# Designed miniproteins, single chains: the designs that were tried, part 20

Each design is a single chain, and the fold is of that chain. pLDDT is the mean over its residues in the fold that is shown.

## One batch from the design tools (miniprotein)

Design m669
Fold by ESMFold2-Fast:
Structure m669 (fold): chain A 75 residues (1-75)
Amino acid sequence: MSEEELDAEIDDALGLIVAAILKRNGGTPEEFLEEVERLAKQGKVRIARTLVDAFEAAGYDPEWVEKARKAVEEA
């Protein structure tokens, strides 16, 4: 596995861990969006994208998911 592939795998795992923590804590749509925007602004776009995908798969409100996707795409 290359450095690039390993970094991508780590980022994907980190995104899933953040999603699990937010879900465990009963995270609000506002907290989810805030965390995605924070990660995207820090250049952690892959982690942010994985977090959005995890919340979409969990059936979160589509309006909040789309706002989060836009934040990732504009980073």
Scores: mean pLDDT 77

Design m670
Fold by ESMFold2-Fast:
Formats: sequence, C-alpha cells, structure tokens
Structure m670 (fold): chain A 119 residues (1-119)
Amino acid sequence: MLSPREVLELTIETLAEISRLLGVAQEKIDELVERARKELERARTGEQYLEILLETTKQFLEMARPHLDKAAPGEQAIAQYHVEEAVVDAIQAIGRREGIPEDVLQAYINKARELVYQS
C-alpha cells in the first residue's frame, strides 16, 4: 500500500506525461514537477497532501490549456478523462490511508472535477 507522498509522486508523473503528450514543452513540465516535489517535502497531514494534489492539478491544467484548446475532436475529452481518473484515484487512496471522512473526500473529488471540466 502506497504512502500519500508515493501516491502524489505517481500522480505528478501521470500529469507530466499527459502534458507531454499534449505538446507542452518539457522545460515547463520539469519546472512544475520540481515545484510540486518541493511542496510535498513540507506536507504533514492527509488534508495537506490533498490540497497540494488539487493545486498541482490546477497548475498542470492551466499549463496544458492552450494545447487542449488546439487538440483534435475528442482528444481534449480523453485527456480530461485521464486527468480526472488519476486525480480522483489519488484522492481516494490518500483518504483511505489517512482515515479522512467520506464527506470530506467527496468535497475534494467534486473540486477536482470542477478543475478538470471548468468552462
């Protein structure tokens, strides 16, 4: 069973790979990955890991947005689905590990979906 830090490291790698496949420059991806890893060094609670996960997801989506908007029909939906799946799975894994109540986890899941599918 993975620790919250290990779950976030794997999720960051997944978000980085999705961004790379969408055509984001490797230099920009590497800078965001480095920032996210530095934030993880300061996390102490399950809720802090969830907040870092959401903020990192937001930053990756903001970086990827110009590339998503230029994607072929259906590619944007596929990329958004994979981001949602990775982030929701990470929220559930961290919540289970840290004993976070289901109502609190559902709020983080709802916020993650809003970030992925924002108008």
Scores: mean pLDDT 87

Design m671
Fold by ESMFold2-Fast:
Structure m671 (fold): chain A 92 residues (1-92)
Amino acid sequence: MLSYEELKEKADRLLETAEKAAIEIVNDDRFTPEQRLDIAEGLLLLVKGVINVEIDRAVKAGKITPEQAEELRKWIDEKVEEGLKKVRELIA
């Protein structure tokens, strides 16, 4: 069965992939620093949105509880905030 743990693991992989891509964008000298920041932040926020849709679906399907959903959303918010901080610190 698709569990709370499997959903969290999938979210973790998506956020790790997004963070790596955002860091590559920040180091891409083909764009201005402002463009790099905008694209990198946009990518992290888009991935957060996708994961939140999956959480909503899991709650509606009865696969996770509302309490588990709230815990996952908080964890995702913290992970995205960490990624945004890293992106901002890397931009000159």
Scores: mean pLDDT 82

Design m672
Fold by ESMFold2-Fast:
Structure m672 (fold): chain A 71 residues (1-71)
Amino acid sequence: SAAEEAIERAVRAARAGDAEALNIAASGVYTLAQSGRMSLEEARRGLEEAARAAATPESRKGALGGLQALD
C-alpha cells in the first residue's frame, strides 16, 4: 500500500543517514495521514521506527520533525 511504501521509504532513508530523503519521505507520511490514507497511529509508529533506525543525528532530527508535524 502507499502507506507501507511511505514508511519503508522513511526507514530506508533513516538507515542510510540521508536526511534529505528522510524529510521527503516524512512529508509523504504526513500527507497520507492528513488525507486519511494512513492513520495517525500508523504514521507515528513509522516515524518512531525511522527515528530508532536513524544512522546520523541529522536523519534522527528529520524523523522527529516528522513526528512533530503530526501534532
Scores: mean pLDDT 85

Design m673
Fold by ESMFold2-Fast:
Order: sequence, then C-alpha cells, then structure tokens
Structure m673 (fold): chain A 88 residues (1-88)
Amino acid sequence: EEVEKLRKQMEENIKKFREYLKEKGYSDEDIEQYEKMFELIRDAIIAKKNGDEEKVEEYLKQLEELSKTASPEIKAMIDKAIKRIKES
C-alpha cells in the first residue's frame, strides 16, 4: 500500500518531468536518459523503504554508471539523488 502509493507518485512525477523537457525542446534521446535516471531513483527509494540494502546498492551503482556518460546537468541531478537516497 505505502510502496504502491510512492511508486504511483514517482511515476506521475516522471511523466510530468517528461512533459517539461519536451516543452523545453529536449531531444527524444535526452528525454530517454532523464527517464532512465528517474526510474533508477524511484526504484532505489522504494528498495530503501523496503530495507533492501543490496538492491539500493545495485541501483546506486547503475546511477553512477549513467552519470559517467551524462551531460553536466544530468550528472548534477544524479549526484543530488544519490546523496538524498543515502541520507534518507
């Protein structure tokens, strides 16, 4: 119930952010990279709420991998997300 509610809220946030990026003229390729980032963030937060430390570490590793090839803006967002997930 709580996890499902969180998942729905984050899915809505991802959809809203996709619309924002499209309105700002981002390419489909850039939008896909943002979507992947937010999906990994969502999954990491859910895993952390479930107490699944191994899954959290896997998703954080995937975020770090994504950050290596990301634009400076996306990299900054990934860094903030990793920090918040570790702190929460």
Scores: mean pLDDT 77

Design m674
Fold by ESMFold2-Fast:
Structure m674 (fold): chain A 87 residues (1-87)
Amino acid sequence: HMTPEEIVASLTEEERDALVEALKKAGFKPPSDELARRIAEAFLTNALEGAMRRPVGAEFKIGDKTVTVTEDPRENFKKIVEALKEM
């Protein structure tokens, strides 16, 4: 069973790019893409922890996209990243 921190550490290149884009859309301008990824990972870790505290089947919105909480934190992570990419 992976923790939110472990999921964030296992990010693919595409998922990392999506996090950097989400951070930039939020108005943050880090001095480097590497630092942007670290900051985005910290925010996403907090979001994943929040999702894990919600009951299974609960729905929440990221922009116009609806994300349904599952028992699998990795699946929750993928859905959150996908919703952020489509904002």
Scores: mean pLDDT 66

Design m675
Fold by ESMFold2-Fast:
Structure m675 (fold): chain A 74 residues (1-74)
Amino acid sequence: MPSLAEALARLVELLQEAEAGADLRAVARKTADILREIGEEELAEKVLAIADSGDDERIRAAMIAAANHVRLRA
C-alpha cells in the first residue's frame, strides 16, 4: 500500500489537474481510489457520492477536504 506521504502527493497532483481543467468527476474518482488504498473507505464513499451528484465547487471542496484529512493523519 502507498505511504500516507505518497498518497498525499498523489492527491495534490489530482487537485493540480482539476485546477488545469481536467474532468472533475474523473479526478474525484481517482481521489476515491487513493483513499481506498490507504484504508479511508468511508471518506472514499463520500467523495464518490459528491462526484456523482455534486456541482464542480462541491467536488473541488470534497477533494480539498480529503487531501487535508490525509495530511492531518500523516
Scores: mean pLDDT 81

Design m676
Fold by ESMFold2-Fast:
Structure m676 (fold): chain A 66 residues (1-66)
Amino acid sequence: MSEEQRAAAIRALVERQGLSEAQATAIVDTLETNGEIDVDALAAELGLSPERVAAAVATLIEVLTA
């Protein structure tokens, strides 16, 4: 993704989902590196519920496909 898309995605995750910048960055970097997100594994890594990670991924996809 572009630098502008990455910045917009991180901002959206922090502002709309209440994630820390570190959590938002980890979600974005996981998608960029692997092309997919294992919601359960990432939730365990970040100390979040799977439902919160799923909502974050939905927000990320919305921002990146807008």
Scores: mean pLDDT 81

Design m677
Fold by ESMFold2-Fast:
Structure m677 (fold): chain A 65 residues (1-65)
Amino acid sequence: MEEEELERLIRETIRNTGADVASLEIRDGVIRIVIPERSFENELALGLIRMLATVYGFEVEEEVV
């Protein structure tokens, strides 16, 4: 329930920032995000997602391919 709400908010954040995300996984209190490269849009989205994760009590793992 909380996980579904968080996923919805994260996807909206990605959409609104124009970030490019290679994969997104939310499991066991962890948000795992893979991005192709560090761009302004990707960094902005990651910052906002980290704030959302803090509010919901989730961890964030960031990977660059």
Scores: mean pLDDT 82

Design m678
Fold by ESMFold2-Fast:
Structure m678 (fold): chain A 79 residues (1-79)
Amino acid sequence: SAADDIRQAVETARALGDDAVAELIKQGKTELAEKYRAEIDRLVARADEALQNGDYPAAVEAVKELIDVAGKARKEAKA
């Protein structure tokens, strides 16, 4: 279902973001890790709320932002 596909996308993006944040912490980039942690948590909460309300367009937009944020965190963790 669309809801299951969105939930899977949230979990995938969250896992990528969590790994990147953990790597930033390991590198001593604490301020940057805290920034990405807050953004990831906010976007996950937004996607979950949209899914609970049946607002799939809003959930998809939150997932797109979550993927972008996770990608940026991952890029910075590899720099």
Scores: mean pLDDT 88

Design m679
Fold by ESMFold2-Fast:
Structure m679 (fold): chain A 97 residues (1-97)
Amino acid sequence: GLDERAKSLADSLSENAGLSKEEAYELVTLIILDEELSEALKIPKDLKLDDEQLERLKLFLVLPYTEYPELAEKYGLPKDDKVDKETLLKLLEKLKK
């Protein structure tokens, strides 16, 4: 399962973007387990994050095009960094495949 830092991020996504806790938890987990995302964000696949790794994951979810434009383009994230519930659910479905 996710560590306390990653769970805190998932809870924040549920509260701020309107995802269910289950959807937010699954999204954070699948981002960490995605080979290209984990490599590009320099996060370990063991689901345990330090503060620097957590910050990179947050930046990808809050300011994807500003911070990681090539990665944002590849994963279909909005160019204006308006990451809403629909955007996050589309990302979740893409990562499930």
Scores: mean pLDDT 82

Design m680
Fold by ESMFold2-Fast:
Structure m680 (fold): chain A 78 residues (1-78)
Amino acid sequence: SVPEELIEKAAEYLREHVPEYADRAEEIARPIVEYAVEHGLNLAGLLAAAVQYLLTGELAPLPEEDRKALTEILDSLL
């Protein structure tokens, strides 16, 4: 199970940094947190990369599998 506290904290981070997506922050945060927990990844790093992608369309330097997963998550939400 994924801690709801992590999803809420991630959603708050998204509301602060990408306010244009504020109404969808929890919807966006949930799959990112789930991916991070499942793969033992640093959530802060994935959230920063997601913010950069939503603002600029460019990904921060991440391993290829993580870049692909994050892009697929974000593109599926639109």
Scores: mean pLDDT 82

Design m681
Fold by ESMFold2-Fast:
Structure m681 (fold): chain A 98 residues (1-98)
Amino acid sequence: ASGEEIVETIKEVAKKTSQEAIKEAILKTLDVSEEEAERLARGLVEGDPEALIELFDKIVLEALKLKVSPEEVLLKFLETLKELSGEEAKKILDEFLS
């Protein structure tokens, strides 16, 4: 997927899911504190570009730590978010991940 498609997918999913689902997905996939995950989840729901940038920074850092591609960490995050989300957000994520 292109970077533009990834950004658009995250923005649309954040509008259709809960802040709690985003927070839990972040905590399960990224090496962050609960306080950081709460702040990031809130920013993403609110459409804050700074929260989106910070999310990608955390994905890149986790990928470097695990010695995998950022795409692998991003896919794990999106798959986890899909499992935690309601039907509308799941549909968007299913279309993106298929």
Scores: mean pLDDT 83

Design m682
Fold by ESMFold2-Fast:
Structure m682 (fold): chain A 71 residues (1-71)
Amino acid sequence: MSPEDEEKIKKVVDYAKENKLEKEHILAVASLILPDGDEETFKALEEALSDVEGSKVLTMEDLKELVKLTN
């Protein structure tokens, strides 16, 4: 995995923790947040999100912000 992908994953995890977002919702839209991500990148995202205990529904505004953070 590239250092750029590692930084993007960190930004996604930090945003999820700050906004208490449900990790399953982030994983469902992972291909929109990391459009150039491969299978290894998505597995790394899933592992990084393992400590995220948020339960808030991911909104369209959250998705837009996550896309801005990663692109």
Scores: mean pLDDT 81

Design m683
Fold by ESMFold2-Fast:
Structure m683 (fold): chain A 67 residues (1-67)
Amino acid sequence: MKEYVVTSQFPSKEIAEKAAQAAKEAGAKEVTVVPTPSGYAVSAVAESEEIAEKARKAMEEAGGTPV
């Protein structure tokens, strides 16, 4: 099975953590928050395209910019 990875960038740790929680609620298996020079990146691993899209939408609604 091919895994889908969705990544978004966030301006602050607080927003990134909120987005990570939303991605987990969308069904993402593994969610990682990583500090970057421009803020924070959140990566979510999904088993299906549907879960990946839900996680992406949830992160975008939390204030993320898709990568």
Scores: mean pLDDT 79

Design m684
Fold by ESMFold2-Fast:
Structure m684 (fold): chain A 114 residues (1-114)
Amino acid sequence: GAEEAAEAAGEHGRRAAEVGGGVGGEEAGRGAAEGAVKGATGWGAAAGGVAGVGGAVEARIYAEKGDREGTIEAAELGSRAAAYGAASGGGESGAEGGKRGGEEGERRGREAAA
């Protein structure tokens, strides 16, 4: 359900930030937001989108401060919240969108860091 989607997306965000730093975390949060918007509608899409973008922004801010732990946590929590919001408002399609957004975000974050 929503918790499983959140856990999966959060792990993708965390790995993206661990490998790609601030750029990885930013891409992970944006990917999670995009997945939430594609998979959910109405309030679920809005909540998931805001959470994912928020995580992306925070990851970048923490990375600019040299805070590796904060960067990883922001990417993980933002991606997790994006998938949870999408699933809570968009049901199963929101949950799948959040999971796929997390996977795509991790892929983009890893590639951007290479």
Scores: mean pLDDT 84

Design m685
Fold by ESMFold2-Fast:
Structure m685 (fold): chain A 93 residues (1-93)
Amino acid sequence: MDYSEETKKLAPKPDQVGLLKQDDFMEIIKSGKISQELVSRSLEEIAKQLVELSKETGISKEELAKKVTEWLLSRGQMTEEQAKKLEKMVLEG
């Protein structure tokens, strides 16, 4: 007669269409698919990488472009002009 831990976990909805979840974005960064190293590449190469990642993950190009530009802007690694240009290139692809 041993009453152990009552740990119950809810199943998340990782494939939900809509806003990219912060945890999902952090997993992408942790996997090395998106990193600070991106700023060493041309905007065109970054855009191609995001288009490929969109196909791989099923996340929309628009959502990925927005999340990546916000992340790079928050780190001071990209200007607003570069962010706008990158977003446009990803959406064109």
Scores: mean pLDDT 64

Design m686
Fold by ESMFold2-Fast:
Structure m686 (fold): chain A 79 residues (1-79)
Amino acid sequence: DEATIKQVETLLKNILANPDREVARLAAATLLSSLKSSTLSDKTLQQIAELTRKAAAESPDPEVRRLLEEIARELEKKI
């Protein structure tokens, strides 16, 4: 729902803004695990995948970008 989408958007913004790259990578990996096991609607999954792809493109860290791209792919597989 809209609340879940806003929570994910906030988490993605925090990942991108975090000056500690190790913490940012751990947060991205945790988000991947949480979303991979999620039971969200197709519409919510599509919107989160789109937000995640945008965040991946904005990430200067290659490992964070890789993890965010993996999240988007895993969510797209569920749709």
Scores: mean pLDDT 80

Design m687
Fold by ESMFold2-Fast:
Structure m687 (fold): chain A 72 residues (1-72)
Amino acid sequence: MADAEFARAVADAFARLTAAGFSPEVAAAAVQHIVAKFGRDPAAIREAADRVIAELPRDASVEEVRAFVDGL
């Protein structure tokens, strides 16, 4: 898998989470935990970020985001 695709998926996930109203701290924690769980899979990163945006409240804590990602 191309490094550029993975890097873009990570950057896009962070940008979309912050644009959706999550704090930069929570967005960074979400992306880091998604990458830890799914590895360097751009499609899985994108889908996991989409699920976070769709299902979590914008005031979700870092702990709540990690628990949600663990359930994916």
Scores: mean pLDDT 83

Design m688
Fold by ESMFold2-Fast:
Structure m688 (fold): chain A 56 residues (1-56)
Amino acid sequence: SLEEERKRLEEAKQKLLEGIRDTLKQVNDPNLEKQLADFEKYLDEEMEKRIAEFEK
């Protein structure tokens, strides 16, 4: 179902962000939080586009 797919995508997004945060901490990036926020926005937009395509 669409609702179940959305939930799975949201869970996958959170797990991805956790992994990326850990990696960026190791690199000691001065813009760590901004990069994470930008990436999360990108993922949110892509997820919404994907869901909209499923609803066609």
Scores: mean pLDDT 77

Design m689
Fold by ESMFold2-Fast:
Structure m689 (fold): chain A 66 residues (1-66)
Amino acid sequence: STVEQLSAQVVQQISQEFPVAPEEQAALQAYATETVDALLSLPIGLTPEQAFALAVDILRLDLKAR
């Protein structure tokens, strides 16, 4: 599905920028999946490319704030 493809790409991008412990990989994948799904479910017609870019930005900002 589009959500599965985009969430995998988000996890790949975030994992290149932030150290992710092996035990946190499943949580990161779940967070990316939920974020992408939420963005694509918004009634504003985001493209897959826009959803990917926004999901990466959301996760990047959240991880930087922690």
Scores: mean pLDDT 82

Design m690
Fold by ESMFold2-Fast:
Order: structure tokens, then C-alpha cells, then sequence
Structure m690 (fold): chain A 59 residues (1-59)
């Protein structure tokens, strides 16, 4: 159902947020590859948040 999909996506958002926070703590800021990986994760998190907000508004 749509409500179950929203719930699942919110769980995914929570996991992505945690992964971003952990990577920020462990990353070598002088390593461009690690910086790029963090940026990709941040984009994924923001996109997931946008999808959740949109699904909630459409429900």
C-alpha cells in the first residue's frame, strides 16, 4: 500500500542519514574520492526526503 511504501521510504531515509553522519566522522577530508562519496550520499538523502514529502502530500 501507499502508506507502507511511505513508511519503508522513511526507514531508508533514517538509514541514509545515519550513514552520512558516520561517514562525516570517519572520512579523510583530503581524499577527493571520499568527499565525492559523501556528496553522493547527501544527494541520495535529500532526494529520498523529497520523495517522502511528496508522497505524504499526495496521500
Amino acid sequence: SKEEMIKKTEEDLKLLTKEVEEMRKKMDKSNPKQVLKLLVLEIMRGSTEFVVERMKKSA
Scores: mean pLDDT 81

Design m691
Fold by ESMFold2-Fast:
Structure m691 (fold): chain A 81 residues (1-81)
Amino acid sequence: SLEEKLAAFNRQMEELHRRIVERVRAGDLEGAIALLREARDLVRQMAAWLRAQGDDETAAILDEGAAQLEKEIAHLEELAA
């Protein structure tokens, strides 16, 4: 169901966020970048699924979230170089 898929998505995003924060605090920028890429891909997959269900409005919000994650990835890649 939609509710079950959203609940699973939210749990996965919360766990990824926790792990990203831990990697950044440890100075593991490469590990943080890898997890941010996982989060970006998960957000894109959810947006695509919502669009397929006809929820273009929520999908567009998630696409903006993925774009923000791409900017964060680029920023950390510059810091890791």
Scores: mean pLDDT 89

Design m692
Fold by ESMFold2-Fast:
Structure m692 (fold): chain A 58 residues (1-58)
Amino acid sequence: GKAPLTPQKIAILMKDLKLPPTQQNVEAVIATFFPEVSLTANQRTNLAQQTIEIYNQL
């Protein structure tokens, strides 16, 4: 769906929360702050990979 969820928003939120950039932490942030967003396993994995890349550039 057209979720307002972007890898950049998750990366910024993870950095603000001082969480290390791991797929487990990306998924935890999505589950906690975007529980209404429904993603397939492949979409979650792709989003996590993009989020980690952006996090490392911040």
Scores: mean pLDDT 79

Design m693
Fold by ESMFold2-Fast:
Parts: C-alpha cells; sequence; structure tokens
Structure m693 (fold): chain A 95 residues (1-95)
C-alpha cells in the first residue's frame, strides 16, 4: 500500500530500532496516548497538518499508517514529528 511504502521509505532515514518500537506500539494499549502525542506535536508545526492527522487517527489506524501518512502529506519528511514520536514510543515501551 502507499502508506506502507511511505513508511518503508521513512524507515531508511531511521534505525531498525524505530521500526521495532513502532511494531511493538501497535499492540500497546497506549495507542491513544501515542495518537494524541502525534496530533499535539504536529499542531506545533502546522495546524492544517494536525487537522489531517486528527482525521486519520479517528479511523483508529495502526501507528505505522499514521507515521506513513505524515510522510505522504508533503514530499518532505517531517523528521522532527517522526523523531519525537519515535522517542515517545521508546519511553512508553520502557515502562
Amino acid sequence: SAAIDAFNSARARFSDVAIQAVTLAIQDPQQQAINDFIIQRASQVNSDLAQVIQQIVQRNPPIVAVIASITLLNNANYDDIIRATYDYIQQRLAQ
């Protein structure tokens, strides 16, 4: 799918640890907290981006699809949002 292809492209810019963290988070009951974090972080960058991400997360997609959607919304990779989300997932998994 286009979303998974975009995620795989973004993965090339991040370590395998990022992929593992996202995969583990898919089965985490903390999914809502991760979604809320992504929306809040995106709102600090661009309010229109945050609105689109909010519409995506309302469909309750896997976190990998959310990250892929961020990459697809602009031909540029939103490194700061993706990296902050990765760090947040790592902190949640360490608990």
Scores: mean pLDDT 54

Design m694
Fold by ESMFold2-Fast:
Structure m694 (fold): chain A 61 residues (1-61)
Amino acid sequence: SSEAEALARKGKEAYEAGKYGEAAEYLRQTGDVYASEGDDVTALVAYAEAERLRREYGLPE
C-alpha cells in the first residue's frame, strides 16, 4: 500500500541517518499497516526485521 511504502521510506531514511531505533519503529508501523490489510505474512516479516534491528544495534526507544 502507499501508506506502507511511505513508512518504509521513512524507515530507510532513519536507518541511513544512523537512527536505528526510529528505523525499527517505522518497520513496526509498516507491519501494522500490512496486518490491517490482512497481509499477515508481510506483517510478520516486518515485525521480525524491526525486532532484529532493535536487538542488533541496541538502541533504546
Scores: mean pLDDT 81

Design m695
Fold by ESMFold2-Fast:
Structure m695 (fold): chain A 67 residues (1-67)
Amino acid sequence: TSTITVTAKRDILITADPPLLIKKGETVEITGNPETGTVTITSLSTGKSTVITDEREAERVVVELLS
């Protein structure tokens, strides 16, 4: 398990269950779980989190958060 903390440069809508809107300027934790193939996104600013189980959505969200 690895965790990366980033600050969002723009609003990002994560289409997972539950859906999660990250607003520009929020601090976000990205946690990958290689055993399950899932990515957990947690907003430290709001305390809300979601788990992305779709690989393509996980890749999109990680690229957008790191760009």
Scores: mean pLDDT 81

Design m696
Fold by ESMFold2-Fast:
Structure m696 (fold): chain A 94 residues (1-94)
Amino acid sequence: MEEELRRLEEEERRLEEEEREFEEEVEKRLEEINKEIAELEKKLAADPKDKEVQRRLMDLGVEELELAVKRVVFRREVERERRRIEEEKRRLLE
């Protein structure tokens, strides 16, 4: 019982760490995207017909949406794992 409970507590700590690392990575990438968008918007203001700048802005917009989707999927997967761990803990405390 005690050994099994310790394993579940370690699994919880690992999930919390993975969640922090994922959120930090996403935030860093979003900051990079926002910085690049700001620079590209300045270029587009100087030359509104720059097709390369327009394409890059669209690509960054798609990446921002992809990151948002990945974030939702990851959070749901973490929540599912937390529920599994909690149910297993309850069973051990029977």
Scores: mean pLDDT 84

Design m697
Fold by ESMFold2-Fast:
Structure m697 (fold): chain A 89 residues (1-89)
Amino acid sequence: SDQAQQRMRDMAQQHDIDTAGRWGGSQGIGLYAQVVGVDEARRRRQQADSMSRRDGMITMLTLGSQISTQMGNTNAQGMFQRMRQMVQD
């Protein structure tokens, strides 16, 4: 939704690990699911759950970017890529 995309833009504009960390929690799953769909978000969270917190966040953000690309959602793709760079730095 437009609201989910705008929230992701707002999150990406702030270099904040806590903001990116929301993607790893229940609130993060909610925002993620609004962009990529509920089933895919749950699958990706389960994959990330076996990793360290940082690696899990990077994995989820990378997959969110890839899925957004497949869906043609360039705004969401850019937001996930920016957030991934923030976490990796």
Scores: mean pLDDT 59

Design m698
Fold by ESMFold2-Fast:
Structure m698 (fold): chain A 95 residues (1-95)
Amino acid sequence: MEERIEEIAERISRLYGIPFEEAKKGVEDAVEALIKGLENLNEATEAGLERLRKELDAGELLEKMREAVKNKDMEEAKEYAIELVERAIELEEKR
């Protein structure tokens, strides 16, 4: 888990020219925000997640992450959230 966050942070640091520690915090904050969004689901959060599902083709990942959050398996939820962040960065790198 930590190693994947660091790999994504290195990619973000190179892509945007920001310090590694700032990029790493950004990844950690994004993972936390995704999990909190699923824990505290409301109409606005649901709309945001639906957009993310379509843009990243992440329907299966979001469904698995929702199930992990529902089951209070935060380790599994974090793994899926990291995968979503990786997909977002892959799209930015190809832009």
Scores: mean pLDDT 77

Design m699
Fold by ESMFold2-Fast:
Structure m699 (fold): chain A 61 residues (1-61)
Amino acid sequence: SELDKILEEARKKLSEEEVKALETLLNIYFESNPNLSEEQKVAVARQIYEWALKEAEERKK
């Protein structure tokens, strides 16, 4: 699925702790919003992943 692709990308680009935080945040969001379509879940996962990736890059400075 597209969601699985985002998580695989995250595992390659982020640390294990950052991936765990991302998965936890996504689980909380999806449990709080059970009516989300798969397309909406993918969009949310992509946005949160991109935010996490930028945060990781800023920490390298």
Scores: mean pLDDT 80

Design m700
Fold by ESMFold2-Fast:
Structure m700 (fold): chain A 92 residues (1-92)
Amino acid sequence: MEEELKKLQEELEKRMKRTKYIGEAVSHILRARRLLREADASTDPEEQKKLYEEAIEHAERGVEAARKSGDKTLQDIAEKLVEEARKKLEEI
């Protein structure tokens, strides 16, 4: 009985940690996507540069959180956002 409760506690703790990292990854990915769209809509090269740089930072944080969560799909999405933002920054 005590052994079963310890096992349940360990599983719940793992699930909670994974859920937190998934939430962090999604939050950063959504922020990066928003910043990319705002940068694309800007006609000011200085503003575009700042927004793309912020998008890269959020996308990189999304990659880190996704790796910690073990979610390969979120990691791939975040890594593609880093690549997209870097490419757009080079075009300024």
Scores: mean pLDDT 86

Design m701
Fold by ESMFold2-Fast:
Structure m701 (fold): chain A 71 residues (1-71)
Amino acid sequence: SSEELLRAAEGALKAAQEALKTKDGGLAASAYHGARETLELTRERGGSEEAIRKAEEAIKLAQEAMKQSGV
């Protein structure tokens, strides 16, 4: 559902923010993969613009966290 996709995007964003703060490369990689999957499903199934924006933000933050962690 659109609501489940939004919650998935919010979860990925929170995980990416936590990974960036704690420099946790494993959490960052997990958040990156989760956000990418959520973005793909949201685009294909016509999910909300908010879910798309949050998933895209999660990807950006997760990539930065991975870079800082050497992953």
Scores: mean pLDDT 85

Design m702
Fold by ESMFold2-Fast:
Structure m702 (fold): chain A 68 residues (1-68)
Amino acid sequence: MPTLEQIRQQLLAFVRHAIAEGASLETVERAIDVFAEEIRKNYPEIPEEEIEELVEEVRAEARRLHAE
């Protein structure tokens, strides 16, 4: 089982790469939603609060990078 930190690092790397490749913010946010749903489905032991915090952090990073 990947740790929450490993999942976080993978999502941040994905977001940084996707934005650098010219993906739209809408596409990246949609991908983040899909990842969040997969985490909820496959790792129900992870508290919803931690998943929400991860999603918020990753979305904030995507928006920050897109604004640059």
Scores: mean pLDDT 80

Design m703
Fold by ESMFold2-Fast:
Structure m703 (fold): chain A 82 residues (1-82)
Amino acid sequence: KTINVENGKVVVTKTSDSQKIVVTANEGYTINSVKDENGNYIPLADGVSYKGLTLKVSGNKLTITAPSSYKSTLSVKFSLKI
């Protein structure tokens, strides 16, 4: 699944074992914040585990690896690079 949002996009790939959620900021933008359905901030940090999620940051991308059963509404905010 590809979800186009203002100033970026979110791609969700689901398998039987896992979900990969890739948040990408458009050129000139950066990922400002990602919140889960409970309003908790997902850390924008490479190689970190957070509440069963594995996080990777590379350039303008955040990759979240989650169990295939993971269900959450994610709220993503992008901001201009200054």
Scores: mean pLDDT 78

Design m704
Fold by ESMFold2-Fast:
Structure m704 (fold): chain A 91 residues (1-91)
Amino acid sequence: TVVLSEKEKKVIEAAGALQQKLKEIVESGASEEALKLLEEAAETGDIEKLKEALELLVKEGKISEEEAKAIVALAEKKYDKALEYYEKALA
């Protein structure tokens, strides 16, 4: 049986919640520009395109600035920063 630390569990929970949030945004209709950048980031792994897409989603009111920062940190594998931003987004 694989036992995860409490910190690893929190990272998995945050990643799942943020992935679900992005899925709902894509399904509910963000701008074509934001959706195109998200698609390109997903296909290429380009963090800069991910950042550009998330900045547009923040401007559109679809996601908070702290949620956007958490998603970028997760993509960069900066898990401590990702949890910090995610916890701020929940407050």
Scores: mean pLDDT 80

